# Designed miniproteins, single chains, continued (4): the designs that were tried, part 109

Each design is a single chain, and the fold is of that chain. pLDDT is the mean over its residues in the fold that is shown.

## One batch from the design tools (miniprotein)

Design m15779
Fold by ESMFold2-Fast:
Structure m15779 (fold): chain A 68 residues (1-68)
Amino acid sequence: REEANRAALRAMVERWAKHFGFSEEEVEIALKLIDEGKGDEVTAIFREALANGDKEKAIERLKKLYEE
């Protein structure tokens, strides 16, 4: 069940990242964060980007989260 939920979350985040025009490297960062158990934070970042259209801020937040 957890694996299925993770796969669904990965698919959703990949769709959102491609919708915003993220690069392959940026998509990989988001997916790796989900694999590390930070899916809720990744989802929050994408939801904020959807609300205000700030792709650059979303990318910056993802990279900062990945480097922690």
Scores: mean pLDDT 76

Design m15780
Fold by ESMFold2-Fast:
Structure m15780 (fold): chain A 110 residues (1-110)
Amino acid sequence: SKKEKIEKVVEIVEKTLEEILKIMEEDGVDEETLKEFKEYAELFVKTLKSQIPILEKKSEEEVKEFIDQVIEALKKFTEEAISKIKDKEKQEEVRKITEKTIEELKKIKE
């Protein structure tokens, strides 16, 4: 079903965020890691913006549900990432990247 396909895409996003957390934990959160994370987040938003307009009008509510689930996954990721980062400045950069990404996703949903 369409719902099952959307759930699989949400799982891919959750797994990608889990791998990013693992990289941050194993390699630390340096300027390069933050830059790569920001670039990934920007590419993700850009990709969604390009794909969503090609969906059928009847799928609009399912797309909104998908975006809401991704926003919740990003919120959970942010809390977990911040709990693992001891540097306040790096915590704030991760928060800014995720907050900007959530705002852009909300604009796609509207």
Scores: mean pLDDT 75

Design m15781
Fold by ESMFold2-Fast:
Order: sequence, then structure tokens, then C-alpha cells
Structure m15781 (fold): chain A 104 residues (1-104)
Amino acid sequence: GPVTLSASLTVETPSGTATVTVTVRDALPEDSGVYRVVHTAGRLPEVYRKQADGSWVEVSDEVRHYRIHVQSEGMARGERITFEFEIDHAARKLTLSNPVAERL
């Protein structure tokens, strides 16, 4: 059945630290997989899902708006954070990993 999952990660940035939070609302078994977030300060986050061939495909605006919520606190203007997250619906687990912060 659907399950809501949330996780946060503290990221070192050029300006100091930021906290990124992912909430997956009403996750289904088919949502299990690896995702990538690109969040530029002052812009909406971009969310991508890893395909079987290793390519990344952007999730639909509907999925991003209603089911996958990404929040970042503490980014300065001109900063970008990229990170990955994994949904394991069977384990009811959401894991955030591989953060990279840069100044644009």
C-alpha cells in the first residue's frame, strides 16, 4: 500500500551548511529506485529517476509537485546542491546520499 517517507541530509556548502529534505508522499512499490536532485538556490528543484540503462529521466511535473517534495534550507544565492536518494518501498526506507555543493 502507499507509504509516506521522509529523510534529511546536512550538506557542506561554499557559504557554510545547508539542510536538504526529501518527502515522498504516498509512495507505491513501483516508485522504488534511485533518484537524483539538482537544486539551485532560488529555483525549483529538478528531480530525475535512474533508468535500467543508467540514464536519468526527469520525473513529471505532477509527480514532483504532488508526491516528491524537495526542500533546501541554508543555500546562498548562486549555490547549487546535487544529491541522490533511494526509495525502498518494501523496506519503507528513504536514503539520501552523494551530496555535492558548488558555487555557480
Scores: mean pLDDT 87

Design m15782
Fold by ESMFold2-Fast:
Structure m15782 (fold): chain A 72 residues (1-72)
Amino acid sequence: EGNERVEKLKPEAKNEETVIELLLKLQGELTGKEEEMEELLKEGLPKEELAKKFMEIMAKIEEELKELVEKL
């Protein structure tokens, strides 16, 4: 079985396993938010509206990051 790399995450390094899991989830969230931002750019919204939408997306990312850390 090709899971020998998972075995390096011994009980002593359980925190590393949790961090890797959270990083993978975070990358998924960031990819989704990046795609959303790209769609907003294609809409041709005014700069002021784009800035507001980007700030809202960033705020959501920050909130999700906080929740992820709290689940640790």
Scores: mean pLDDT 67

Design m15783
Fold by ESMFold2-Fast:
Structure m15783 (fold): chain A 70 residues (1-70)
Amino acid sequence: SLEEIGKIVREELEKFAKEYPNLTQEELDRLYERVMEKVDEVLKKDPSNIDAIRKAVREAVEEFKAELEK
């Protein structure tokens, strides 16, 4: 469900914000957009696969971390 997907996204973003407490709201908004792009791709292919959605969220977060650490 969209509610469950929203919960997954929110929980992962909250974890990230705790790891990077000095991150700006603008940077967090960019991370959210990146996450939603990956999630939308998964939803288009298989909207019932929660594991694939969780994976997409993690991948987006890891990509954002890599960009942030440059």
Scores: mean pLDDT 78

Design m15784
Fold by ESMFold2-Fast:
Structure m15784 (fold): chain A 63 residues (1-63)
Amino acid sequence: GKIGAAPYEDGSYAGGATYDDGQTVSARAETKEDAIEKARELAKKKGYEVEPVPSTGPPAAPL
């Protein structure tokens, strides 16, 4: 998926991604970097694929 961030009126940033299913994930944070990270986390939590070059590390944590 493609994840981006845009400035919000509230002074924060809104990050999100759209998927082939038409589903979307969105997250808000103080910085655009954090907003993108939150959106990526939500995508993973829902079982969606994120960028083709993930740098998360080896999965072993349950939650």
Scores: mean pLDDT 64

Design m15785
Fold by ESMFold2-Fast:
Structure m15785 (fold): chain A 80 residues (1-80)
Amino acid sequence: MEKELEEKIEKQIAEMDAAVARGLAEIEATSAPEEVARAREAAAATLERLKRLMREHKLVAETLAELEEAIGDLVREELA
């Protein structure tokens, strides 16, 4: 069962990476390059933190919606 859970976690991490990439691509059209760079750095830091938590605590992707919201918040804060 642990192997099955680990496989689910890794799949969800891949889905998170794809969602983050899509979100960053969307803001590139509406923001200055330096602002996009800061948003990308903040998103990468948050994503790495969440990946670590998911792997260590065997969490499943109830966090995907939370990650999307958190990245939106970080972008807004960095651009403010």
Scores: mean pLDDT 67

Design m15786
Fold by ESMFold2-Fast:
Structure m15786 (fold): chain A 62 residues (1-62)
Amino acid sequence: MTLKEIYKELLEIFKEQARKMGLEDVVKKAEELIKNVDSLTPEQMEKALEELRKLADEEVEK
């Protein structure tokens, strides 16, 4: 299993969880990352996951 496959699975799980919580902005960002996963480096993917986590935290706190 490649690192990109792992990130794709993590993004899909995160998207599903965000959808259940009604976090539309997080869902949109996760979908965009899944679409572009093949063009991202591992470092860019890690940063993107951290940004998604921050968005989820901000959205939940509202």
Scores: mean pLDDT 76

Design m15787
Fold by ESMFold2-Fast:
Structure m15787 (fold): chain A 89 residues (1-89)
Amino acid sequence: MDAVLPSYDEEMKKQMIEDLEKMIEKIEELLKKGDLEEAKALMRILIGLAELMELTEVLSTEELLEMSLEELLELVKEIKEKIEKLKEE
């Protein structure tokens, strides 16, 4: 029997990664539409979730609110790259 049941922790991580990828897609759609404020809000939520997964540094709410669109985009790119590495062998 070659069937391996995934651990609870692995399923949780997989689900969180899928949720982060969906959020990144929505951010890209908002940016294309020019909904910059909604995109920035969603980017901050994405960063907060990534912090819980230890994919990025813990930032205060004040720092996140003061971050420029460019700084938010760079951090989202770093998170995306880390997600891709986690999906690779």
Scores: mean pLDDT 75

Design m15788
Fold by ESMFold2-Fast:
Structure m15788 (fold): chain A 68 residues (1-68)
Amino acid sequence: SAVEETAVEFHRVVDELLAVGDPATRARVLALQAEAIRALETGSDDERLRTLTRALGQLRGLLDRLRA
């Protein structure tokens, strides 16, 4: 499903960011992960997908900045 596919990608990006190990990146990753977990506990599949996609976008933005 789209939710499962997005969740897999989300965890992949989380793992990449946590490998960096700096405290600021870790804090932001944990905050976005908490948001994603909250979405998965409540709401419809559409709401879950929307929240996961938004959080994934934020994680990708962090990763892009670290790669620059």
Scores: mean pLDDT 79

Design m15789
Fold by ESMFold2-Fast:
Structure m15789 (fold): chain A 70 residues (1-70)
Amino acid sequence: EAEKKEKAEELRKKMDELGQELAAVTGNEYQARFAGNSTALTTDPFHRKTGEAGTEALKELQAKAEAAQA
């Protein structure tokens, strides 16, 4: 039980760090995606790759954290 709680905490910390790094690199892109203005961002290979891969990574880590808590 304690080990599972510790692993879930580590996963949440990693997810938070990735979120902060993504916000630092893609702050405006994330705001634009959230607002529905992602068209211009999808034409930028650097930002599109980072934003999409980062979003998937965050979802994966969140799913793992929830599974670890269960």
Scores: mean pLDDT 56

Design m15790
Fold by ESMFold2-Fast:
Structure m15790 (fold): chain A 86 residues (1-86)
Amino acid sequence: SMMEELEKKVEEALEEIRRIMKEAGFPESLIEEVLSKVREAVQEGIRNGKPREGVFRASRIIGETVGELSTETAGLMSQTVVEKML
């Protein structure tokens, strides 16, 4: 179904974000916190039939967490979510 395909894309996007954060040298505890919040935001959007809203919320979370430490890394992560989910 479309919902199952979107859920698969969520996990693929999250694994790419994990890679980006690891390569940037972020600690595993912060990586897991960010991934958990991003997953929740995107999955809620999918469940409500508003995947674009979920992606927007995920990008905001990335900006408010990772963006305070690295605007470049946050930008790359947000681009990844948009490109893989939309």
Scores: mean pLDDT 84

Design m15791
Fold by ESMFold2-Fast:
Structure m15791 (fold): chain A 86 residues (1-86)
Amino acid sequence: KLVEEAEKLEEEGKKLYEQKRYHSAGEKYFNSGLKYMQAGDYEKALEAFDKAIEAYQKALEISRTNGTELGLEAAKKAKEWVKKHM
């Protein structure tokens, strides 16, 4: 179920990214990464966090907000945590 939830969040993030809703895409990708991490799928978690980082970086190019900056920082920290535990 966790992997299914992560896949759904990843698909939602992809749809938002295609709509250029980068902040919302980053949130979906970040939550997908958290679900993959809970499932022990660290490779998929790393991929999801990389997508979240990319989405948040694109969002910052359009409009800088505290929420987007915090999201980017959280995604980077989550990625480093996963790399240390792989």
Scores: mean pLDDT 87

Design m15792
Fold by ESMFold2-Fast:
Order: sequence, then C-alpha cells, then structure tokens
Structure m15792 (fold): chain A 93 residues (1-93)
Amino acid sequence: MKIVKEIEADSLEEAARKAVEFAREHGATKIIVSGGEGVTPEQLRRFVSALRFYAQLYGIEVELGEGEPEENTARVIVKEASDTKAKLVVEAK
C-alpha cells in the first residue's frame, strides 16, 4: 500500500534527516529524489547533498529520478528548498 507524507522543516538538513527517517521506517534501501516546479537545479543539488549525508549513515542509496517508488524504495519530491525552509512530499510502498 502506498504511503504519502508531507514534510516541512526550517532547514535543508532537517528536511533531509526527516526524509531519511521516513525511508527507514518503511524499510527502504534506496531513495529517489526529484525537484518540483520552481525548484532550481542548485537548490535540488544542495538538498541531495544533505540527504546523502544522512542516508549513508544507514546504508541507504540516493539517486536522482522520477516515477513511483518500487519495493524497498522511497520517493522524495522537493517542493521548496531554501536556506530557511524546505517542503517535501515523501512516498513509500
């Protein structure tokens, strides 16, 4: 069954940490990340760097990509990414 959750945080690092916690709670070994409308390539790259930092602590792989999550994969869509605010949609199967 597909689970969808919105995450809001006051920093990219906090949003990345929460996304990794979501992935762990749902048994994901991989996270796929894409940027939503209005998210710049630089904002997405900064978020992915923070996400990889937390994901590596738990052996979770991170890749850029689109599409629905497969088994053991969580999807992260970055809706907003600034130095003071981040908003994500996270999905797991």
Scores: mean pLDDT 82

Design m15793
Fold by ESMFold2-Fast:
Structure m15793 (fold): chain A 83 residues (1-83)
Amino acid sequence: SAAAALEAERKKLLELLKRLLKSILETSKRNGLSEEETLSLVIDVVEDALANTSLSKEELLEVLESIPEISKEMLEKIKKHLS
């Protein structure tokens, strides 16, 4: 059904977003970027997803919380920015 296809598309977007965020974190770490520079890149990706997809803030926060490479401090800063 069309509804099932849209839900499958949303799940694919969440998985792609998670992979992209992991890639950004790994690349930032390898290149010695600051926490602030890394945070800026992560926020840009999340804001782009909010603006250009049907994903909710709650779904995006769940993705961020599921990434072990995101520190508790970084997660709190992202949550503050998105509130």
Scores: mean pLDDT 83

Design m15794
Fold by ESMFold2-Fast:
Structure m15794 (fold): chain A 79 residues (1-79)
Amino acid sequence: MSLAELEAWIAWLEEQGPLLLEKVSKLPKERQQEIAAKTRALIEETKAWVREQLPGTPATERLLALLDELAARLEAIAA
């Protein structure tokens, strides 16, 4: 992954994250729980991969923080 691709993904997550959270909040609880669990698993895998590809850059740390925030907020909605 290039730095430009990483920065584009950060911008996409910042823009789309709130929209995803709003959409999921309108789903039945069972669907919220399924989405939260699947998203957490995918995010943990993605975080491990990102840490290995571009370690120690501010963009990498920002992406990791956004991914953690998205997973945590989905889990809070599903609770």
Scores: mean pLDDT 81

Design m15795
Fold by ESMFold2-Fast:
Structure m15795 (fold): chain A 85 residues (1-85)
Amino acid sequence: GEVAKGSATNETSEAASEKLGEAVNPVAEKATYAKATATGPGGTGSGEGKGTLEDPSGVSEAIGGGLGAGGGTGDLTSAEVELVA
């Protein structure tokens, strides 16, 4: 299968999702799985999401889980994503 990875720092979960989505876009149209790890003011969280060929939204959901663990409404210190097609 195809794999793409991306990273972002000091972003909201939405901004990180958009930036990471752009970085992995060559695989995103085929991706059926996403895994992300995010660190925020309150700590580190991770998540995984299931996407479809039409909707890679699992990336943003996985990063959102990390934001929740990282302390609420603060910007993420770092985030990583891996998409698998």
Scores: mean pLDDT 59

Design m15796
Fold by ESMFold2-Fast:
Structure m15796 (fold): chain A 100 residues (1-100)
Amino acid sequence: MTPEERLARLLRILDKFFEARLNGKKVTLSEEERDALLDIQDEARRRLEQEIASGDIKYKKTAEVYEKLKNGEAVVAEDMSDEEIEEERALYREAARALA
């Protein structure tokens, strides 16, 4: 698989995941798609932690949600705004590009 084909595959997984969330639908992912999503989430978390440590936070809404979860606060996915979901999607796309 070329780097371009890997990126296209990762972006398709993200589109499937975030389109379902934005439309209030359940997403069905294969085991391979779930593994790829987990890798993207791990890379996204690393990038977010680096931004928080530097004080130069691009993904401010996602950072706020992350800090709430880190402090043991419950965040309900259904209560997330479309703007918050789209910001998380942008971070995940950046992470996917780094992994391709």
Scores: mean pLDDT 80

Design m15797
Fold by ESMFold2-Fast:
Structure m15797 (fold): chain A 67 residues (1-67)
Amino acid sequence: SEAEVQRKIEEGQRYMAKAIEAIKRGDWDKAEEYFNKAVELTKPHNPDLAKIMEQQYQRAKEEAERQ
């Protein structure tokens, strides 16, 4: 159902937030784990949003690696 799709996307966004927070803490393994869960939940229902998540994650990693 559309409500189930929306719930999956919202859960994906929560995992994305956790991935970014893990990067800020230097928890690279947890960041990758959360990011993978975010994409798995989002990509089947909204591939455009998943692409945005991938770009956001890559940017956050690059910024953290420069510090």
Scores: mean pLDDT 87

Design m15798
Fold by ESMFold2-Fast:
Structure m15798 (fold): chain A 85 residues (1-85)
Amino acid sequence: SKLFENLKKEVEKETGIDVSDMTEEEIFALNYLLALGAKRDPEDPNKIILPEEFRKLLGLDTNVVPLDEAVKKAIEFFKKKGVIK
């Protein structure tokens, strides 16, 4: 969709993350995390830094997590809350 294409471009522009292989659900989840203050880890391009409040909501023990794990946990959480489709 046009929305999906626009979200991919915005995420890539904001973070420098290669999102070409990501699904629509993964892009929406990542974009939502970024809107809430998540940032790419400058020390490791495969990790992101989550806000403290989001770390707690996702049940994670650390703020710095692998990108794929953070996206997966966010999708699970957001689907249960009806935030993302």
Scores: mean pLDDT 76

Design m15799
Fold by ESMFold2-Fast:
Structure m15799 (fold): chain A 68 residues (1-68)
Amino acid sequence: SSERERIVAETEAYLEEVMATLSPEAQAEVRVLLDIFRAEAPHLSVEELRRAAEGLRRHVEELVAQQR
């Protein structure tokens, strides 16, 4: 539970920081994905949650690259 909470909190903090560098349209996309991530997090194993967080970070990194 603590590890799960940490993964969610660290992912959320990272995405909120990165969102400050994105356009409003890209921010809206990331917020939808983050809402889905939060909704699914309680139903995932810790390992599945780690993979989901990694995938979300990767997707957002691509959005950042496209906005610059």
Scores: mean pLDDT 82

Design m15800
Fold by ESMFold2-Fast:
Structure m15800 (fold): chain A 110 residues (1-110)
Amino acid sequence: MLQRIKDRFSSLSAAEQAKLRETYARKARLLSEIARITKDFKSAKRFEQIAKDLEAAKTPEEFAKAIVKFKELLKEVIENGDEILKTAAQLALNGWGVSTLEDMLAYLKK
């Protein structure tokens, strides 16, 4: 799986790589905010670190490692997390976009 993510990322243009990094970093940051609202501060900190790792990724390997950690944390949260955070993590794992997570966060802040 790591090699497949690395190969896919390497096949993209620099602009596409930047967009992909930003998209996944934004998803991780949104999940960190949802985790803080549900008072899962450990998961919030871990999602924030993954966002920073994605933003700082200079190589396809660094990006692929950050994505693997992100997916592992999503699975862990789905098994053990708060019901709201579990729902957000399941949506992210199933490939739902930034806008879906932003809508969920906006609803939780009301």
Scores: mean pLDDT 84

Design m15801
Fold by ESMFold2-Fast:
Structure m15801 (fold): chain A 65 residues (1-65)
Amino acid sequence: GAAEEAGRRAEEAGRAGDAEGARKAAYLMIQSGGNGELGAEVAERAARAGDATGAGTAKSIAGGS
């Protein structure tokens, strides 16, 4: 689904250190009905740090609990 696709892109961006790519992926999570604002912030922060695990956490937050 869209949330899964967005999560995958966020993890890839995190591994690459691509904060902009992580933000774009988070917008796809918003379209899936998740908490996109928190997901976008966590994904961007994780990508800047090169933290693939943090980017994965952003996917979970954006997809809802």
Scores: mean pLDDT 60

Design m15802
Fold by ESMFold2-Fast:
Structure m15802 (fold): chain A 85 residues (1-85)
Amino acid sequence: YEAVLLADFADAETARALAREIAEEAQKLGLEVEVRVSGTTVMAVLRGESRDALEKGVERARELARKAGARYVQVSEATQAALEA
């Protein structure tokens, strides 16, 4: 399972701080995480074998972004096609 979170902030320092927090929280849930920061924008790719762990990771990342004052937050989820039927 895979999800991508994109968030934008007023400043690059906040974006970098959030990127670190998202990575730490995702790792606590047993998720693989790849976080990239470009200026004021954070892109986090979360991957895991558990749908429940992924959903919790996404919810936590979204909560952290909102709490940090994100101007924009978008989440896109990719699931195994065989499990969508």
Scores: mean pLDDT 75

Design m15803
Fold by ESMFold2-Fast:
Structure m15803 (fold): chain A 82 residues (1-82)
Amino acid sequence: MKAAEEAARAAFDKVVAAKGNASVSLQMDNEQVNEFIGALRKLALEKGLSLTVSSKVEESASDITVAVEPSGTVTVTGNKQP
């Protein structure tokens, strides 16, 4: 399924372009969440950015935080490192 990969690229590009001052929230199925996270990890690795995955929306020391809630809500947040 390409929809999760395309959503990941769109969220990643938006967050990176905003230089850590943006977040994107998406609703998706549990099956799509794993593909979405995998695509985001790959994109972060390609750009040398750190990524943290959490079960709730919270601040992290990583360049990008992805919060995956049990409801299927996924929030991608860009964080500015020190």
Scores: mean pLDDT 73

Design m15804
Fold by ESMFold2-Fast:
Structure m15804 (fold): chain A 61 residues (1-61)
Amino acid sequence: MDHQRAFQILVDRGYISGAQRHALYPQTDGVSVTAFLDSLVAQGILTPAQAAAILAQLRAQ
């Protein structure tokens, strides 16, 4: 459930495309949202600041 919210925020903010969402979806299997976002930072898709902002938004709601 949290992964779907994280993807929605990522797409809505323009950090990833819908095609990237589809390609990245299997990477969410068995990992937490924080681990998934850290993986996106390691891949160069997000900056650490962008990942932190998404986590803060998810924690708020």
Scores: mean pLDDT 78

Design m15805
Fold by ESMFold2-Fast:
Structure m15805 (fold): chain A 83 residues (1-83)
Amino acid sequence: SKEELLERLRETLERDLKTLQELYPNAPQSVFDEARRRVEEFLREAEVVISKAKSAEEAYRQVLPRAQEVVREIKARAEEASK
């Protein structure tokens, strides 16, 4: 359950990174490299939070807002870099 949550987060964020490249093809490669670094940093933080949570539901409530923040940040940066 907790392992499934972490794997699902990784799969979702990998899809988000791929979609980001498709939506903003004119952004420099460095923007996508930075976005991947940010996602990997978040996933390391999320793994710690998930491991310490008493349930998958608690872990989900704790990591979801941060995951949404990360997605907004990388999207905004790619959009700005594409202008």
Scores: mean pLDDT 86

Design m15806
Fold by ESMFold2-Fast:
Structure m15806 (fold): chain A 72 residues (1-72)
Amino acid sequence: VEEAVKAGDDEAVIELAGSEDPQVRVEAMNAAIKAGNVKAAEGIADVLRDDTDPEVQIAATLAYIYVASAKS
């Protein structure tokens, strides 16, 4: 996950955010933020916007804060 984010493969990281495993979705978001990939973080946040898992919702909220901060 982190390697794909570093390589600039935004589509691969966003696809991982669609995983059936909530932990994989959280990991994809954390990897995008840690790598500083604003585009991947924004795309993942959009995918996770309607997620019902509490841990995923927290990760999505942090991603929106990160994207807003990076764009400001």
Scores: mean pLDDT 71

Design m15807
Fold by ESMFold2-Fast:
Structure m15807 (fold): chain A 62 residues (1-62)
Amino acid sequence: LVSSAEHPDVEMAILAVASFLAASLKNPTQQDLDELERASKHKDPEVSELAKRALAKLKEKM
């Protein structure tokens, strides 16, 4: 089932992935951590999953 989440889902997923990749290129900061933390609480399970993975990665490198 599709729940009219095409754009918000894609946008949020892209942001989570972009933050994840950015953390891989440079030192993670509190801003990155907060952004991923917020995304991990997102309504969309897809974006929240991506944010959780990126958040875990950032926390380990922090």
Scores: mean pLDDT 62

Design m15808
Fold by ESMFold2-Fast:
Formats: structure tokens, C-alpha cells, sequence
Structure m15808 (fold): chain A 100 residues (1-100)
């Protein structure tokens, strides 16, 4: 259980950090506003997955197998969100380069 929870929290921190950095970059460039808004939305989704995951870990403290399965599912969802953030940030950077 603890290893799965640690991986979940690590993935959440990485995904949230990537989203914050991408939003900060896009926010400096008005032409990237559509990317900024979507990156902020992905960051909010990652935040909710983290918050829900922490609440569920507490609720499932008496069932380590269910807690582990939930943490693994949350980690996979955060990984998917992180990939979407990375892809969208790359598209925003390419757009910025085209406009420079």
C-alpha cells in the first residue's frame, strides 16, 4: 500500500508541477490563451484526482488491497493527464515559435 500511495503522490506532484509551469509560460503570451486555458483545466483535473485519491486512501485504510488498487488507478489517470499536459505544452511552444 505505502509504495503505491508514494507513487501516486509522486505522479500527482509531477503532473501538477508540469501544468503550473506550462500555464505560467502560456500566460506570458496572449496568443497562447487557448492553450493556457486548457492547461489550467488539465491542472485542475489533476488536482481533483490527487484530492480524491487522498480522501479514498483515508476511507480505505482498513482495506489495503482496495487502497492499493485505487492508488494504482489514480496513478494511471495522473500519468494520462501528465501526457496531455506535455503534449499541449509542446504544441503551445511550437505555436509560440511560429509567431516569433
Amino acid sequence: MQEALDRFLGMAEMTLSMARDAVAFADKHPELQPYRDRLQQLGQQAQQVRDDGLAQAQALASDPAKATAYAQQGTAQLGQLGRQVHQLAGEAYRKYKELS
Scores: mean pLDDT 84

Design m15809
Fold by ESMFold2-Fast:
Structure m15809 (fold): chain A 91 residues (1-91)
Amino acid sequence: SKAEELGELMRELAKELGLPEEEAERLAEELKEWLEANPELDEEEVKKQLYKVAAAEYARKGELEKAREYAEKAEALEEFEEFEKKLKELA
C-alpha cells in the first residue's frame, strides 16, 4: 500500500535526521493516518515534500552534502511532474 510505503519513508528519514526510534515511528503512523484520510493526494507530491523537508532539516543542521542530495531527489520528482503536465497540455 502507498500509505505504508510513504510511512516507511518518513520513518527512515526521521531516523536519518537523528530522531529517536519512538518519534520516527509516531511520525510514520501520523503520516499514514493522514494519507488514509486524504486518498486524493498524489503520492509523488507527498514524497517530494518529504524530500524537501529532509533537505531543509539537513541544511539547518549544517549537513550540506545530505541537504543537497535530498534537494536533488525532490527536484527530480518536480521536473518529472512538470514534464507530464506539459505533455497533457499538448494533447
Scores: mean pLDDT 79

Design m15810
Fold by ESMFold2-Fast:
Structure m15810 (fold): chain A 75 residues (1-75)
Amino acid sequence: SGFEEGVRSLVEPGLELLRRGVLEGSEELIREGRRLLEEAKELLRRVLPPELQEPALAALDERAAAAVAEARAAA
């Protein structure tokens, strides 16, 4: 399950940095969070078969959008 651990190691800190960056108005944290999420997307595209890529990428985009919305509401 190195793949699941690899994705988690990018997604969890990426979402946290994105939330923190939006909440605190830090463009550097937002940029770093988005960078980690893009690396997670690259890993998903590289490892998953095409039929599983679309739902996985969509789910990650939804999680990122939710994190931004939550942080904006809390700011």
Scores: mean pLDDT 85

Design m15811
Fold by ESMFold2-Fast:
Structure m15811 (fold): chain A 88 residues (1-88)
Amino acid sequence: SEIEKILEELLDKVAAKKPSSAADQAAARAKIPELAKEAREYLLSSDLEELRERLEEAREEAEREGNEDVLELVEAALRVLEAVEKEL
């Protein structure tokens, strides 16, 4: 799924900044399908319009402050939200 792809890309970015063992990487990657399902269920029960507005504001603030870690997390969250919206 698109959500799984977004989470895999985020995990790869985190691994590039803070390398961990191959076993830890495999364990984290194995959890992605379950995390994608949980994220999807949460978003489907949420006010997507309000959440999108708040995430866009957080993205602009993180970009202004130069907080790259928060920016990456917010951008990943926006991509997950967009993926769920496309399925509705």
Scores: mean pLDDT 76

Design m15812
Fold by ESMFold2-Fast:
Structure m15812 (fold): chain A 93 residues (1-93)
Amino acid sequence: SMLEERAKRAKEKMKKVVERIKKELWPGEWKDVSTSEFLAELEERAEAGDLEAKLVLLELAEEAAKIAIEEEIMLEEAEKTLKRIEEERRKLE
């Protein structure tokens, strides 16, 4: 299925984005942490009021939405996500 192939490419692209951000943000702290553990930690820090963690999660959501649009999957969801990110960033200013 073309849809399954697009979903696979989107997942692979997103894994690369997460690994890049993990490596750049806190390389010493995050080096040996799995992608799922990294995301869980960001979510916990964001819930605790960490502005940097909130901004990183918004960046990850934006990259995921852009990848979804590029691969033509979940387009309506992706567009809604981009609008929500713009609103959320505005609130943090």
Scores: mean pLDDT 79

Design m15813
Fold by ESMFold2-Fast:
Structure m15813 (fold): chain A 69 residues (1-69)
Amino acid sequence: MHLLVFAPKGGKKITDEDVEELKARFPELEFLEYNDNYIVARVPEALRDEVIAFVEEKGYLVLADAPLP
């Protein structure tokens, strides 16, 4: 498992559409916290690279990436 923190580039706010698309593509993704400014999610190891690639494609920055036990 990984803890990932994402924020949108350019002072943009997180949209409901982006959150819904993340949930649809990665149903195993556990949202620990999200607001207009950032998302904190628990991600299975096998999905980590895919989730990062997806959010970067959507114009997000990965602010933190930490392995969880």
Scores: mean pLDDT 81

